# Designs tried in a protein design run: designed miniproteins, single chains, continued (5). Part 58

Each design is a single chain, and the fold is of that chain. pLDDT is the mean over its residues in the fold that is shown.

## One batch from the design tools (miniprotein)

Design m17988
Fold by ESMFold2-Fast:
Structure m17988 (fold): chain A 68 residues (1-68)
Amino acid sequence: SMADRAREELEEGLRAARELIEQGRVEEATNALKYLETMIAVSPLSEEEKAELRRELEELRKEVERAK
């Protein structure tokens, strides 16, 4: 389904953002997280699924802040 595809793409995007953080590519990671936040908001996912993705995104934002 479109929702299943959106979920997989967002999870892949969050994984890619984590890799950027681990590589010290903080600016690129920050930009990726901004785009992922927008994509989560417009995705055809349930509120529960969006909340889970937003929680993971917030954890990554915290790691970015620590890396700065």
Scores: mean pLDDT 86

Design m17989
Fold by ESMFold2-Fast:
Structure m17989 (fold): chain A 87 residues (1-87)
Amino acid sequence: MILTPTQRRILAQIAADLRRLSRGQIFQVGRYVISLYPADQQDTYRRQMSMYRDASRDEQVDFVVGMMQSLTDAQLRQIGARVRGML
């Protein structure tokens, strides 16, 4: 999927901010991102996220950011605001 320049900038900022959070806070953001997906897709993402429980913080951030690439600009801005509120 081709991301707009605005989407790429927002995702890069979210990724940088997530790297400043604890592992528990990264997973809290991940659960919030999953809640924005259709109900039929949420269980698949929850199972995939559980596989990253013992992964490095960078791998956890990359997984959570990966889930965001299919979201709208409005959803990305909402996530960015929540992550900034955790800093």
Scores: mean pLDDT 82

Design m17990
Fold by ESMFold2-Fast:
Structure m17990 (fold): chain A 57 residues (1-57)
Amino acid sequence: MEELREAFRRAGEAMAKAGHSEETIRNVARQTAKDLGLEDHAEEIAEAAVEGYREAK
């Protein structure tokens, strides 16, 4: 799980640098978690992506 959180943190950082909003990044991360069958972890994954957004800004 921690490896996935780190990957999404980096993805969120990259998306933030590309100009995407925090809301967009959070929604994309949740959607991706569901697509991967990780619905139970969608919020943890979304929070990791948002942490990446904060590090970029």
Scores: mean pLDDT 80

Design m17991
Fold by ESMFold2-Fast:
Structure m17991 (fold): chain A 63 residues (1-63)
Amino acid sequence: SSMALNLFNQGKDELAAGNVEQAGLLFVQAISLDPSLAEAVINELSKSPEGADIALKLKAAFG
């Protein structure tokens, strides 16, 4: 949905700003609305050391 994609893009912006906790909350909301975004979220988080731990937790929860 457009709302899920908007939340995903907001999460990416927060992650780029260093707001890892806020990015995580936005990504969880995006996946909850559109589970097909899980792979894209995990790929985005896996690009940074700060995101790697969150990516592993999301793989366990939604993979």
Scores: mean pLDDT 80

Design m17992
Fold by ESMFold2-Fast:
Structure m17992 (fold): chain A 90 residues (1-90)
Amino acid sequence: SLEARIEEVAEEVIAVAEELDPEFAEGLRHVRETSSAAELGAVARAYLDRVDLSARSGAELLAGISPEEALRALEALLERLRAELARRRA
């Protein structure tokens, strides 16, 4: 299902983030455990858009985000993190 794919991509994002920034990865794990994979997707989208997360409520971050948009944001974040990891390993 779409929800299962979101969960799988979220796990990959957290795994790659752990190698680059353990503090960021811990934050992502906390959101996933205490909220939802869709909310994690909203956080990923805000990060990609360089939005100040401290200036927005959780309701504002989730407003209008579909499961498809959450998956797209998580996949985009995963590619960015993988590219950064590859650059550091080169």
Scores: mean pLDDT 71

Design m17993
Fold by ESMFold2-Fast:
Structure m17993 (fold): chain A 72 residues (1-72)
Amino acid sequence: MMKKEIEEARERWTSFISKVDKEAAEKVGKLLDEAAKNAEDKKLMEEKLKEAQEVIEKAAKEKPEEFRAASA
């Protein structure tokens, strides 16, 4: 994944998750920023992408009604 693709994913995910949990959106944004900064280090990039995915999954589990509303 190129740095540009990570930056685009960051915008999409942070805008979506901010409708569910603003704090989770901030954490996802920071993790994706770190992934983009470390795009040349595949292991660090993948680790940060995985951490961002876990934050998203946690937000969905903690606020399932808000997650459903945001998905509409």
Scores: mean pLDDT 77

Design m17994
Fold by ESMFold2-Fast:
Structure m17994 (fold): chain A 58 residues (1-58)
Amino acid sequence: MTPLEKSKKAAEELGKRSMEIVKEQKAKADKLGISERERRIAALKEGNKANDEILKKL
């Protein structure tokens, strides 16, 4: 792999993490009207679904 390809992969991995953190912060703002329990259940379902989608592509 070229250094450029390594940089792209690292940026994508970091970008995914950063986007998740940003979504978490936005979810906290939305939480003014939504219970923490409901948000956690939704996050677990989304996580399981995302893992299944990723595994299908592998």
Scores: mean pLDDT 66

Design m17995
Fold by ESMFold2-Fast:
Structure m17995 (fold): chain A 67 residues (1-67)
Amino acid sequence: TAAEAARAEQARTSEITRVMIKSLEIEDPEEAYAFTYEALKKIPGVTDEQAEVAALTVVNSQKILKR
């Protein structure tokens, strides 16, 4: 049903957000990238492109926040 599809989408978005927040706690940028990419790739419906963009966003955010 449409309600089931909406709930699945919300669950996926929540999981992606949790992975990204957790990856920001990783001090090493290379480890943060690898963790984020691999974790997001395990989530059904996440593309390689989306995982790469998210991992790069985490690394770039760490550089800004630690400066």
Scores: mean pLDDT 77

Design m17996
Fold by ESMFold2-Fast:
Structure m17996 (fold): chain A 63 residues (1-63)
Amino acid sequence: MIPESLERLVEEALARTRDEALRARIEEAWAELKASLDSSVEVQVGAILRVIGEILDAELADA
């Protein structure tokens, strides 16, 4: 189950990110997480951490 708070963070990050390459990386990580929903908890946790990492990279680029 994907946390609603994480979905909102992804939506907000995509709306705020002006760099197309960083936006594409967030979208790719989010798609990978959605594809992992039938996988083990370990794989799902790794995918969640990747999404958070890409969001942080986009935020740091805007700073």
Scores: mean pLDDT 76

Design m17997
Fold by ESMFold2-Fast:
Structure m17997 (fold): chain A 60 residues (1-60)
Amino acid sequence: MEERLEELQAELRARGFGTFRVGTPITGPDGKSRPLTLEEALRINEAQLANLDALDAWKA
């Protein structure tokens, strides 16, 4: 699981984008914030990468 998170973070960094780390406070869709768990970090970074990939495809 940690390897997957590291892959996502590396990809986001390669594209010049910030990443989310385990334990980083972040605001959820309900406006609540808390430290990220590994699973939450994975989901958030995956969502970020998917959004960047969609933008990159449109710009390409």
Scores: mean pLDDT 69

Design m17998
Fold by ESMFold2-Fast:
Parts: C-alpha cells; structure tokens; sequence
Structure m17998 (fold): chain A 68 residues (1-68)
C-alpha cells in the first residue's frame, strides 16, 4: 500500500467508525486508528466513555474500506 492509500484508508476508517457511533448512540469514542499496510487492513480501537477499562477492536479489510 502506498502512503496515499494508507492515508485514505485511515481517513475512511475513522469516518466509518465515527458515523457508526453516531448512528448507534453508544457511549463510545475512537481511541486509535492503525493501518496495517502488510496485512491490508485497518485496526480501529474504541474506548467506552462509561468504563475506560473496556476497549473494543474492529478489524476492517482495506478492500472493504476502499469500497465504502
């Protein structure tokens, strides 16, 4: 993946994650967005606003994000 593709994937993943939180109304926030260029995937980590010890990880294939 090129640096431009990695930037686009990170931006799309963050947008998708924030939109999902907005639509669900869940008390979650995006803690981090990491692009795994070798694995062709993006790893999004969410943190609970109610319990900071609780974290959730979503792995999104790069191909799915490029189709979004």
Amino acid sequence: LSPEEQKELAEKARELAEEAIKLSGEPLEVESVEVDAEGKKVIVTFRSKLDPSKRYTLVIPAEDLLAY
Scores: mean pLDDT 79

Design m17999
Fold by ESMFold2-Fast:
Structure m17999 (fold): chain A 99 residues (1-99)
Amino acid sequence: SRQKREVLALLSSAEQYVQLALDALERGDVDRAKQYLRRAIAALRELERADPSLADRARRAIELLEKAIRALERGDVDSAKRYVEEALRLVQEARDAVE
């Protein structure tokens, strides 16, 4: 359906931005990582609006990504990576459940 295609596109975008954030953190590019995390959060907020049945999962992933950004702002890259990796797993599980 059109709704399913929109939901999958938002999940794919969120997953891609989270992966790009992890890649940026591995290169030590904290500012670029924060930009990608903010884009992932934006995609997940659109997902909450597009599919209310995924709202709880999207909100949990958003919370983890916001915690990651706060960790990066205080220089805690290791905690940020753990939060981002947990958010990535949630996004991937949500995508696999829809496909």
Scores: mean pLDDT 89

Design m18000
Fold by ESMFold2-Fast:
Structure m18000 (fold): chain A 76 residues (1-76)
Amino acid sequence: MMKEIIERLKKLSEEEAEKLLEERIEKVGLSEEFKNAAEKFLGIVLDDSLPEEAKIKAFEELKKVGGEEFDKFLEA
């Protein structure tokens, strides 16, 4: 699951990935705290200079911050 999400995001352009995040945030009505965490996560995932381990760590941090909001974000 986690690696599949990271691989999907890596295949998107930076513009496409940002648009996808924005649409999901608007649909679900996420908190500003989760929105900020999701934006940081996106920046890390789209950085081709970073190792896969850093991207996995960023995903785990997003999951910790989001809690129940993380599940709603994935469902959107």
Scores: mean pLDDT 69

Design m18001
Fold by ESMFold2-Fast:
Structure m18001 (fold): chain A 100 residues (1-100)
Amino acid sequence: SEKLAEESRELREKALKELERWKENKEEGEKEKKKRIEEITEYLQTVEKLDKEKAEKLAKAALYTLYATLTGKKEYAQKAAEYAREAGVEQETVDRLEKM
């Protein structure tokens, strides 16, 4: 509970820094996003034993879900739903993400 809350806060702070860097330097912001996606992808492959293609799509869905939650921007919610759908996530969950 406490550890999960701390990890959630750190992930949130990292995402906000990525979005701020995107505003100041779009190239640096894209590099930070790519690095975060690669880190989540490696975790999903190593811990959850998912294949690379599915892991990458889920990592992108997770990152854009976080961005949608932090910013309220419909564009991020739509991207999260698209990547979740491509990863084979249940349609009801995809529909919920799209409505964020």
Scores: mean pLDDT 77

Design m18002
Fold by ESMFold2-Fast:
Structure m18002 (fold): chain A 84 residues (1-84)
Amino acid sequence: SVDELFAQFVARYREPLFQFALAFLQDEARARAVVDAILAEMRAAGEKDPRLLEEVLARAPSDAPGMRLLERLVRERVTAALNE
């Protein structure tokens, strides 16, 4: 189910996303807000297409594809915030 896939995504990616956002923003509160927003976006995307979560879960956060995903998600969220 999407709920099970999303729970696995949160368990695997939440901390790497937070560490990446924290390194970029240097603010714990902002980093947590960015991570929470990314997780909400990933859940919504997974509800629309569960294969997206399955593809992400096939990657390790420490591997180059996982690292590129982390960078993209943080960068896109920061860019979206600048356009609000």
Scores: mean pLDDT 76

Design m18003
Fold by ESMFold2-Fast:
Structure m18003 (fold): chain A 62 residues (1-62)
Amino acid sequence: MSPQQIQQRVNDVYDQYQQMWQNNSPISDRVNVMQQYADIMSQYDPTSSQTVRRIVDSMRSR
């Protein structure tokens, strides 16, 4: 995938994630979505992948 396509998907996920957060969706559901995107970003953007992994870790640890 191109970097621009990755950026677009990340933006889309952010919008969806914010909707899930506002709707108080279960943590397990949010973790699953974020973990999938961490895997994608680890190949193309390690820095963003690290950020997503920190979010997932925070959700699991809370």
Scores: mean pLDDT 70

Design m18004
Fold by ESMFold2-Fast:
Structure m18004 (fold): chain A 77 residues (1-77)
Amino acid sequence: MEELLEELIKLLKEIGASDELIEQVRDLVERGVLNEEDLQKLIDFIKSGKVTELDVEIEIGVFELRYAVDRVTAPNE
């Protein structure tokens, strides 16, 4: 997890992502919204092509939506 998070942050910095986006990614990982598989997918996405900050935000939004759906249907209140 930590190694993947650090690699993702390094790549985000390389594409010129804002400090706000980097902080958001860290917060999402701390809250369990982004898991190890999600981080790996983001890393692969950035490495596969010319990715902008907006493209990363869209991918993060997809993971957030999945997490939100899981939370809404969770058995715990």
Scores: mean pLDDT 74

Design m18005
Fold by ESMFold2-Fast:
Structure m18005 (fold): chain A 85 residues (1-85)
Amino acid sequence: SMRDEVRDRSRTTSVMIQQTMRYMQQNGVSDSTMSSYVSDFLQTLFSYTRTDQQRDDMVKVLRTQSSTMPSSQQSIFNSVLQSVS
């Protein structure tokens, strides 16, 4: 279903963002630069939603996934998610 597709894309994107943030932190990239990249990824992900319900489901999946991130990544991710959702 489209709901399952949105959920699966959200999970895959969250894992990709987490891996990208880890790589950026290991290479001394600033928090502001990481925030910009996370914003671009999340805005692209939200562009696949067609209804408010799909956006809400996506935000719920993303918030659940953020709880599994290291504290440094979680704070940046949640700040960006709040700004773009």
Scores: mean pLDDT 80

Design m18006
Fold by ESMFold2-Fast:
Structure m18006 (fold): chain A 100 residues (1-100)
Amino acid sequence: SLEELLEEASRLLLEVYTLTQSRYDGRPVNEAYLEQKIAELLATIEELVRLAPDNADLRELLALAKEFAAAVRANAPREEIDAIFARMAEVLRRTAAQVA
């Protein structure tokens, strides 16, 4: 369902974000696992957009998710990752309220 996919997207976003925070703290991160989780996050959000193509919040979320993936892969500054994460979390919260 749309609700289950939103919950999955939220869980995956938090997992990817937690792994990126570990990288900034100098903790070892399995980069292949991180890339797998990024791919799962993107696929989940793409499926959300496919199920609700007229939902502007989900299209914004997909654009932010692509920006987030690119920033993580580029090892962007922590503040940039934090800013994109905060925006994605806000869109997810707003969208979940619409489908609850």
Scores: mean pLDDT 89

Design m18007
Fold by ESMFold2-Fast:
Formats: C-alpha cells, sequence, structure tokens
Structure m18007 (fold): chain A 61 residues (1-61)
C-alpha cells in the first residue's frame, strides 16, 4: 500500500508541475483544489485569483 501510494503521489506531483508550467501557479492550485474536492468557497476564491493573475500576466505589467 505504501509503495503504491508513493507512486501515485509522484505521478500526481508531476501532473501538477506540468500544469504550473503551462497555466501558471494559481491555475494549478485551482485545478488541484477541484481534484481534491475542496470547499466551494475555497474554489471560488482560487478561481478569482487565477483569473486576476492571468489578466495581469497577459498585460505583462
Amino acid sequence: LEEVAKQGEEDYRKFLEELEKKYGKSNARLIDAVIRGDAPGTIEKLRTEALKEYEEKKKKL
């Protein structure tokens, strides 16, 4: 069980790293929260923050 859990954890970590590289850290956190089933209020806040960061990065300061 412990060995299987470690394998799954490493695969999931790599998945999140790919998401961070493609979509940015805030979007990766939002996706992680949705997958983990975090509270709707938490997901809503993360979504708002991710949208703000995306707009600011798109403007490039």
Scores: mean pLDDT 69

Design m18008
Fold by ESMFold2-Fast:
Structure m18008 (fold): chain A 94 residues (1-94)
Amino acid sequence: EAEELFRKAEEYGQKALEYLKQGDYDKAAEYFEKFTKYLGEALRKMGASDADVQAVIDAGKKLADAIKNKDWEKAKEAYRELDRAIQRAARDAA
């Protein structure tokens, strides 16, 4: 069910932010990838298109890679891209 997958995404997203705040960038990147994987599946279950789901996953992968590399300029760009992709997918699914 979408609700259960969304809840798992929230848990992984919270862990990613906690590790990011602690300076554990490798774990932050790992949990951001888990976050976007479960969020993408939740959005798909809610009726989001494959294109919208893939945009969320791709943006999340860019964010995780940027965080792992400590490339904060790319991380900010990827975060904005991820936020827009999530908003679009959620709106289009509803």
Scores: mean pLDDT 85

Design m18009
Fold by ESMFold2-Fast:
Structure m18009 (fold): chain A 100 residues (1-100)
Amino acid sequence: EEKVLEEIRKITENAKTLEEALEKLGEVLGKKELMKKIKENIEKNTDISLAQAMFNLTSLFLSLSPEVREAVVEALKKVSSEEVRQVIDRADGLAEEIKK
């Protein structure tokens, strides 16, 4: 877990685009296919595809410890547009509601 957090911190410092962050996080977390789907959903940029991105991010966040989830949210938001940051925030909120 500490090593995973260190790798995510490096991604937060060094990733210049959302695409780069998603790809590197997919490698670190062992979730390349899920991250590829999220990338495709965001790139398609329709109301339906952004909703799919939100649910896929929610699924990702539910699979992570709270500390790792917080680090992933931070890394993604740093390189995201305001619209994509809203999708990430909604996904994080949904993960919190489901855990209740």
Scores: mean pLDDT 84

Design m18010
Fold by ESMFold2-Fast:
Structure m18010 (fold): chain A 79 residues (1-79)
Amino acid sequence: SAAEKEIAALEAEALALRRQLLEAVKAGSPEAPALAQAYLDTVRKLLDKLVEMGKISEEEKEEALARKEAEVAQLLEEA
């Protein structure tokens, strides 16, 4: 379905952005905060789509997003 293709595309984008973020942090790149924001924005879109499809609840979405935001914040502090 179109929704399944959108989810697959968002998952692929999130994985690519996470890889870029990890490389940027390791390199001490000034682009790391912007990549972190792009990654979190993509994760939010993915989680929103999963809620729309009935795959997860709104509560599960908020918990997952909070965990990812905390992970990203810690990663940026260790750069």
Scores: mean pLDDT 86

Design m18011
Fold by ESMFold2-Fast:
Parts: structure tokens; sequence; C-alpha cells
Structure m18011 (fold): chain A 79 residues (1-79)
């Protein structure tokens, strides 16, 4: 039997929060790589990472999170 609409909404919210937390952790790992390159005095690597970071606008990270949230919501509603 299908779950009531309220339960599906609650499950979708919880899943969306988990997906957002995972996406945020992935972003922290990227920042950590920059710090590690700095600590290792890898100037060329640091410059490459900083350049790549600047060419990726925040809206791309926001879009990736939004797409993940949509996929989770669609999956929860379909089941």
Amino acid sequence: PPAPLEELIAQAKAAAERAAAEAEKETDEADRRILEALANQDIDGLLALLRERRTRPEDEATRAVEERLRAVLERAKAE
C-alpha cells in the first residue's frame, strides 16, 4: 500500500536534507584539497586549483544540488 501524502512529503524533506549535506561535504573536500596543496607548498597545483575554482561560478554548485534534490523528490514521490 502506498504511504500517505504527508509521510511521502516528510520522507522527501529528510532525503533532500541528506542530499544537501552530502553535496556540502563534497564542497568542503574540494576546499580541503586547496589547503593541502598550500601546506605542501605546491604552488603550481594551488594556482591550478584556484583558477578552476574561480571559473566555476557558485550557481553551478547550486544547480548540482538542485538537480540532486529533484531526483530524490521524484524518486520518493514515484514510490
Scores: mean pLDDT 58

Design m18012
Fold by ESMFold2-Fast:
Structure m18012 (fold): chain A 80 residues (1-80)
Amino acid sequence: SQEELQIKGIDNLLDGAIAALKAKDWQRAESYANSMVTQMKALDKETQEIVRKNAVARLSEVDEEFAKKFEKMMDEAMAE
């Protein structure tokens, strides 16, 4: 489905963010996170919450502070 393709795209961006964090390339990691937030806005709220929880969990395993930054980016982007 179209939604499955969108989720796969976001997952690819998440993999990119994680690789960037492991390489200590914070600018590239932030770029991937911004792209993820933009793509996630196109999802319905239920799917968005599931994808968000998965992304935060995976980011927290690599960089807890960056995971918190990503949550803040999502909150700000989804606020009205």
Scores: mean pLDDT 86

Design m18013
Fold by ESMFold2-Fast:
Structure m18013 (fold): chain A 77 residues (1-77)
Amino acid sequence: DLSPEELIALIEEFRKQLIAAIEASDLPQEIKDQMIALLETYTAQLIAAIRAGDWARAAEIEAQLSEQMAQLAAQAQ
């Protein structure tokens, strides 16, 4: 029973925690910078879609972020 406002607050909190975890990791700096940039860009778009009530767009953004993050993680060897 999360309101859109409560969901947005959780997304922003998880973004901050995930960025901190990425920065604390042993990943190459180039990969860290790319992951953080993706999180910032896609999180902003996701929040905008949620505020607009565009849940189909929100789902697309979430899927795209997941795919891009997985690709970067695979490159971090």
Scores: mean pLDDT 83

Design m18014
Fold by ESMFold2-Fast:
Structure m18014 (fold): chain A 108 residues (1-108)
Amino acid sequence: KKEEYRKKVEEMLAAFDEAVARGLLTPEQRRAYEALKAGNVEEAADIAIRAGDATLVQMAAWKAYAEGNEEKAARILKRARDAGVLTDAQVDALMEELGLTKEQIDAA
């Protein structure tokens, strides 16, 4: 499962490489993308939340989870929910997908 999400993030980052080459990303989205590629997951999440980019926030949460850091994934989801970038329904869906509990999100 964690290996599956690692591959999913790598595949999405490759798709973002094409978007970058086409000039489709905002400067903030590009900074978040480059932070994700560098492994700076919390920095990427912070930038993505400020940019209002739900997709980059989801990628940051998946990358944290794939790296074995469920607490970091939970913190990213909580921050995105609190900032209104992810809806409660989107957070609930991601929690179920990643096997995270409401207690882990609330403790983050």
Scores: mean pLDDT 78

Design m18015
Fold by ESMFold2-Fast:
Structure m18015 (fold): chain A 108 residues (1-108)
Amino acid sequence: DPEELGIRAAENAPAVARLVKPHPIVVDVARAVAEGALAGRLPSPEELRRWADEVEEVSPEVAELLRQLARAVERGDRDLALKLVFRLGVLAAETEEQVRLAIELARA
């Protein structure tokens, strides 16, 4: 929510900076989930939990999504898995656009 995020940014600037700061593991996980979804193959619950542990210090929100996805895959909960994959896929696309733009600016 942009308005609520703006209010919280004034009080919690370090937390907002953490959410914006890119991390390699977040990109790798988002990409793996997106590619898996396109191929009809999701990462194993063990891989997802390992990535969640590594990400939780940098992005607790992404770590929580990964843990929920691992449980959804383990339980065969397709509806929850699809919703979580969609959220991670959007994050991957946004992050890749940011990286592509940064490379283009560096080359100029």
Scores: mean pLDDT 63

Design m18016
Fold by ESMFold2-Fast:
Structure m18016 (fold): chain A 66 residues (1-66)
Amino acid sequence: GAAEASDAAGAAAASSGTAGKEGAERAGQYFLKHNGDPEAARKGALEGGAGEKGAEAAGQGSYNGS
């Protein structure tokens, strides 16, 4: 469900490294705030300091989790 998808997006971003920890939290928040949009998870990860790879992981995690 949406909670699992949000958790998956956060976990995917976190797996990208130390910078991904804040990116993971932003990705999860953006995913929930924007009605479960995986693209929002990507943008949240980028704003949280995750690189493009971390953002892609967050978006893909949302797709796979939802």
Scores: mean pLDDT 65

Design m18017
Fold by ESMFold2-Fast:
Structure m18017 (fold): chain A 65 residues (1-65)
Amino acid sequence: MIDIFLEVREGETLDEVIARVVEMMKSRGITDPEILEEVKRQLRLMWELGALRPGATIKISVPTP
């Protein structure tokens, strides 16, 4: 697993958070579509639970292929 840490910015949307995480994953060589979709699902769940708040630091554990 690879851990990604992200601070949510004021006024940032779910789509913008997803885009930043995807770019961080790609910069680490993670381009598998199944892994990208799994992480997107986790981010949407975190959004629904209110975890993606401005100023919050989030740890995302990415599965390694």
Scores: mean pLDDT 77

Design m18018
Fold by ESMFold2-Fast:
Structure m18018 (fold): chain A 96 residues (1-96)
Amino acid sequence: SNAAAQQAERDALLAGMEKADRRSYEEAVKIGEEAMKRFDELLKKAKEISPEVIKTVEEARKEVQDLVDAGASPEALRYVVEKGFKKVEEKIKEAK
């Protein structure tokens, strides 16, 4: 899908949600987008460290994206984001 098609799909999904569920979904998407930016920064650092760290960042990033796509709650996303960052930090320490 191109960016316009993805936006149209998102708009259609939001239009079908109750107001409270829509707010929760928008908050979850924002958490996911902020996490993706941080994972992109970690991926740049990981490329200078080891393939194992790269794999760990990519797996954490995919887990967060899959939960956003599944419509997970903001609480569930915050939990998985924190867990993902902790796992990446541990792998960076192991690679030293």
Scores: mean pLDDT 80

Design m18019
Fold by ESMFold2-Fast:
Structure m18019 (fold): chain A 85 residues (1-85)
Amino acid sequence: MSLQEMQQQLQKEKEENTEILKEFLKKVNDLINSTTDPEKKQQLISLQESFKLQMSRFIGLGVMTPEQTRKMVDGYLKELNSIKS
């Protein structure tokens, strides 16, 4: 694989990862803005901050594949659904 081909693949993976992350953050932020329960709102804010911290660490330590990113987001979606329940 050429350096140029590797750069193109990394760029595509970064773009896909960015979209996955944005979709989740938008979903959490929309829930925070619509939630009137102070306790649930605080739990949602804590979940969002935890997610941001994990994303910063993971991206900082290496390039995640879209599959790995989706798997991590799935874990956070389960926590989000638990807060909503």
Scores: mean pLDDT 77

Design m18020
Fold by ESMFold2-Fast:
Structure m18020 (fold): chain A 63 residues (1-63)
Amino acid sequence: MLSDEEIVNLINSQDLKEYLSKINSLSSETIEQIVKLGKINSLGEIGKIPGVDSRALNEIRTF
């Protein structure tokens, strides 16, 4: 698996909204809350958002 740092760097280098829309366990409202964070510093920041469960975080980690 990629490290959390490598995943964060990949997410920040892409269109974040387009990437997150490919994750089936994330609602559109949750995606908008994540995008509102701007540049992501850690996966822990994403995990604090309501609607992000362990399944969603695992899907993000496995891309």
Scores: mean pLDDT 71

Design m18021
Fold by ESMFold2-Fast:
Structure m18021 (fold): chain A 67 residues (1-67)
Amino acid sequence: MEEKRQELGEKAGKAAREVAREWGLSEEEIEKMGKDAEKSARYAVRTRSARDPEEAKRLAEEAKKEE
């Protein structure tokens, strides 16, 4: 279980960082979005929700909207 959570978190963070980089955000913002996506994805797994890379991108977009 922990290993799967780690994998999903890493994928979510990577996807969020790639999206943020494409948006031309600063390195600080890229890292923030990555960390937020990882945290959200891992939390979702703990609450019986499996997250994939596509869902990770949605989490990153929601974080962006709340700037």
Scores: mean pLDDT 65

Design m18022
Fold by ESMFold2-Fast:
Structure m18022 (fold): chain A 88 residues (1-88)
Amino acid sequence: SEIEAKVEEVNKEGLELLAEAKKAYEAGDYAAAAEKLAKAAELLREAKETFVEYAASLGNDPAEAEAALDALIAGLDKLAAELRAKAA
């Protein structure tokens, strides 16, 4: 399905951003790691409607799916902020 393909595309992009964040963190570049995590959060924010629709298509509650995504996005934003504080 088109929705499934879009979810797979976003998941791939998100995993690549997380891998880049890890490499930056291991190099001691906390600012770059924070930027990659912030980009991952933004990617999920932009794709949130598609993820919620996909979850609903699998029989999941769209409100619960949205809440779970919002929690993940907030977690990524918080981690990015903490890493920016380490860089300062």
Scores: mean pLDDT 87

Design m18023
Fold by ESMFold2-Fast:
Structure m18023 (fold): chain A 74 residues (1-74)
Amino acid sequence: DIKELRQLFIQLQQAIYEKDYESAIKIAKQIHDKYNLLTDEELKELIEAIEKGDEKGALPYLTKILMQLREMEA
């Protein structure tokens, strides 16, 4: 469900913005489990970046999710 993925991605970005890293990690895992848009290694790197508050380190993985979401909507 593309609508669910879009909502989860919005919630992920909001949680990161609010520094709610616990919710951000939970949402990132849900996106990965349901849609498999990242490799297990990429998910691990995203989670580590989120836990450290490293928005720059998280950006490549968030961009990959966004690009995949756009491709599924096209």
Scores: mean pLDDT 84

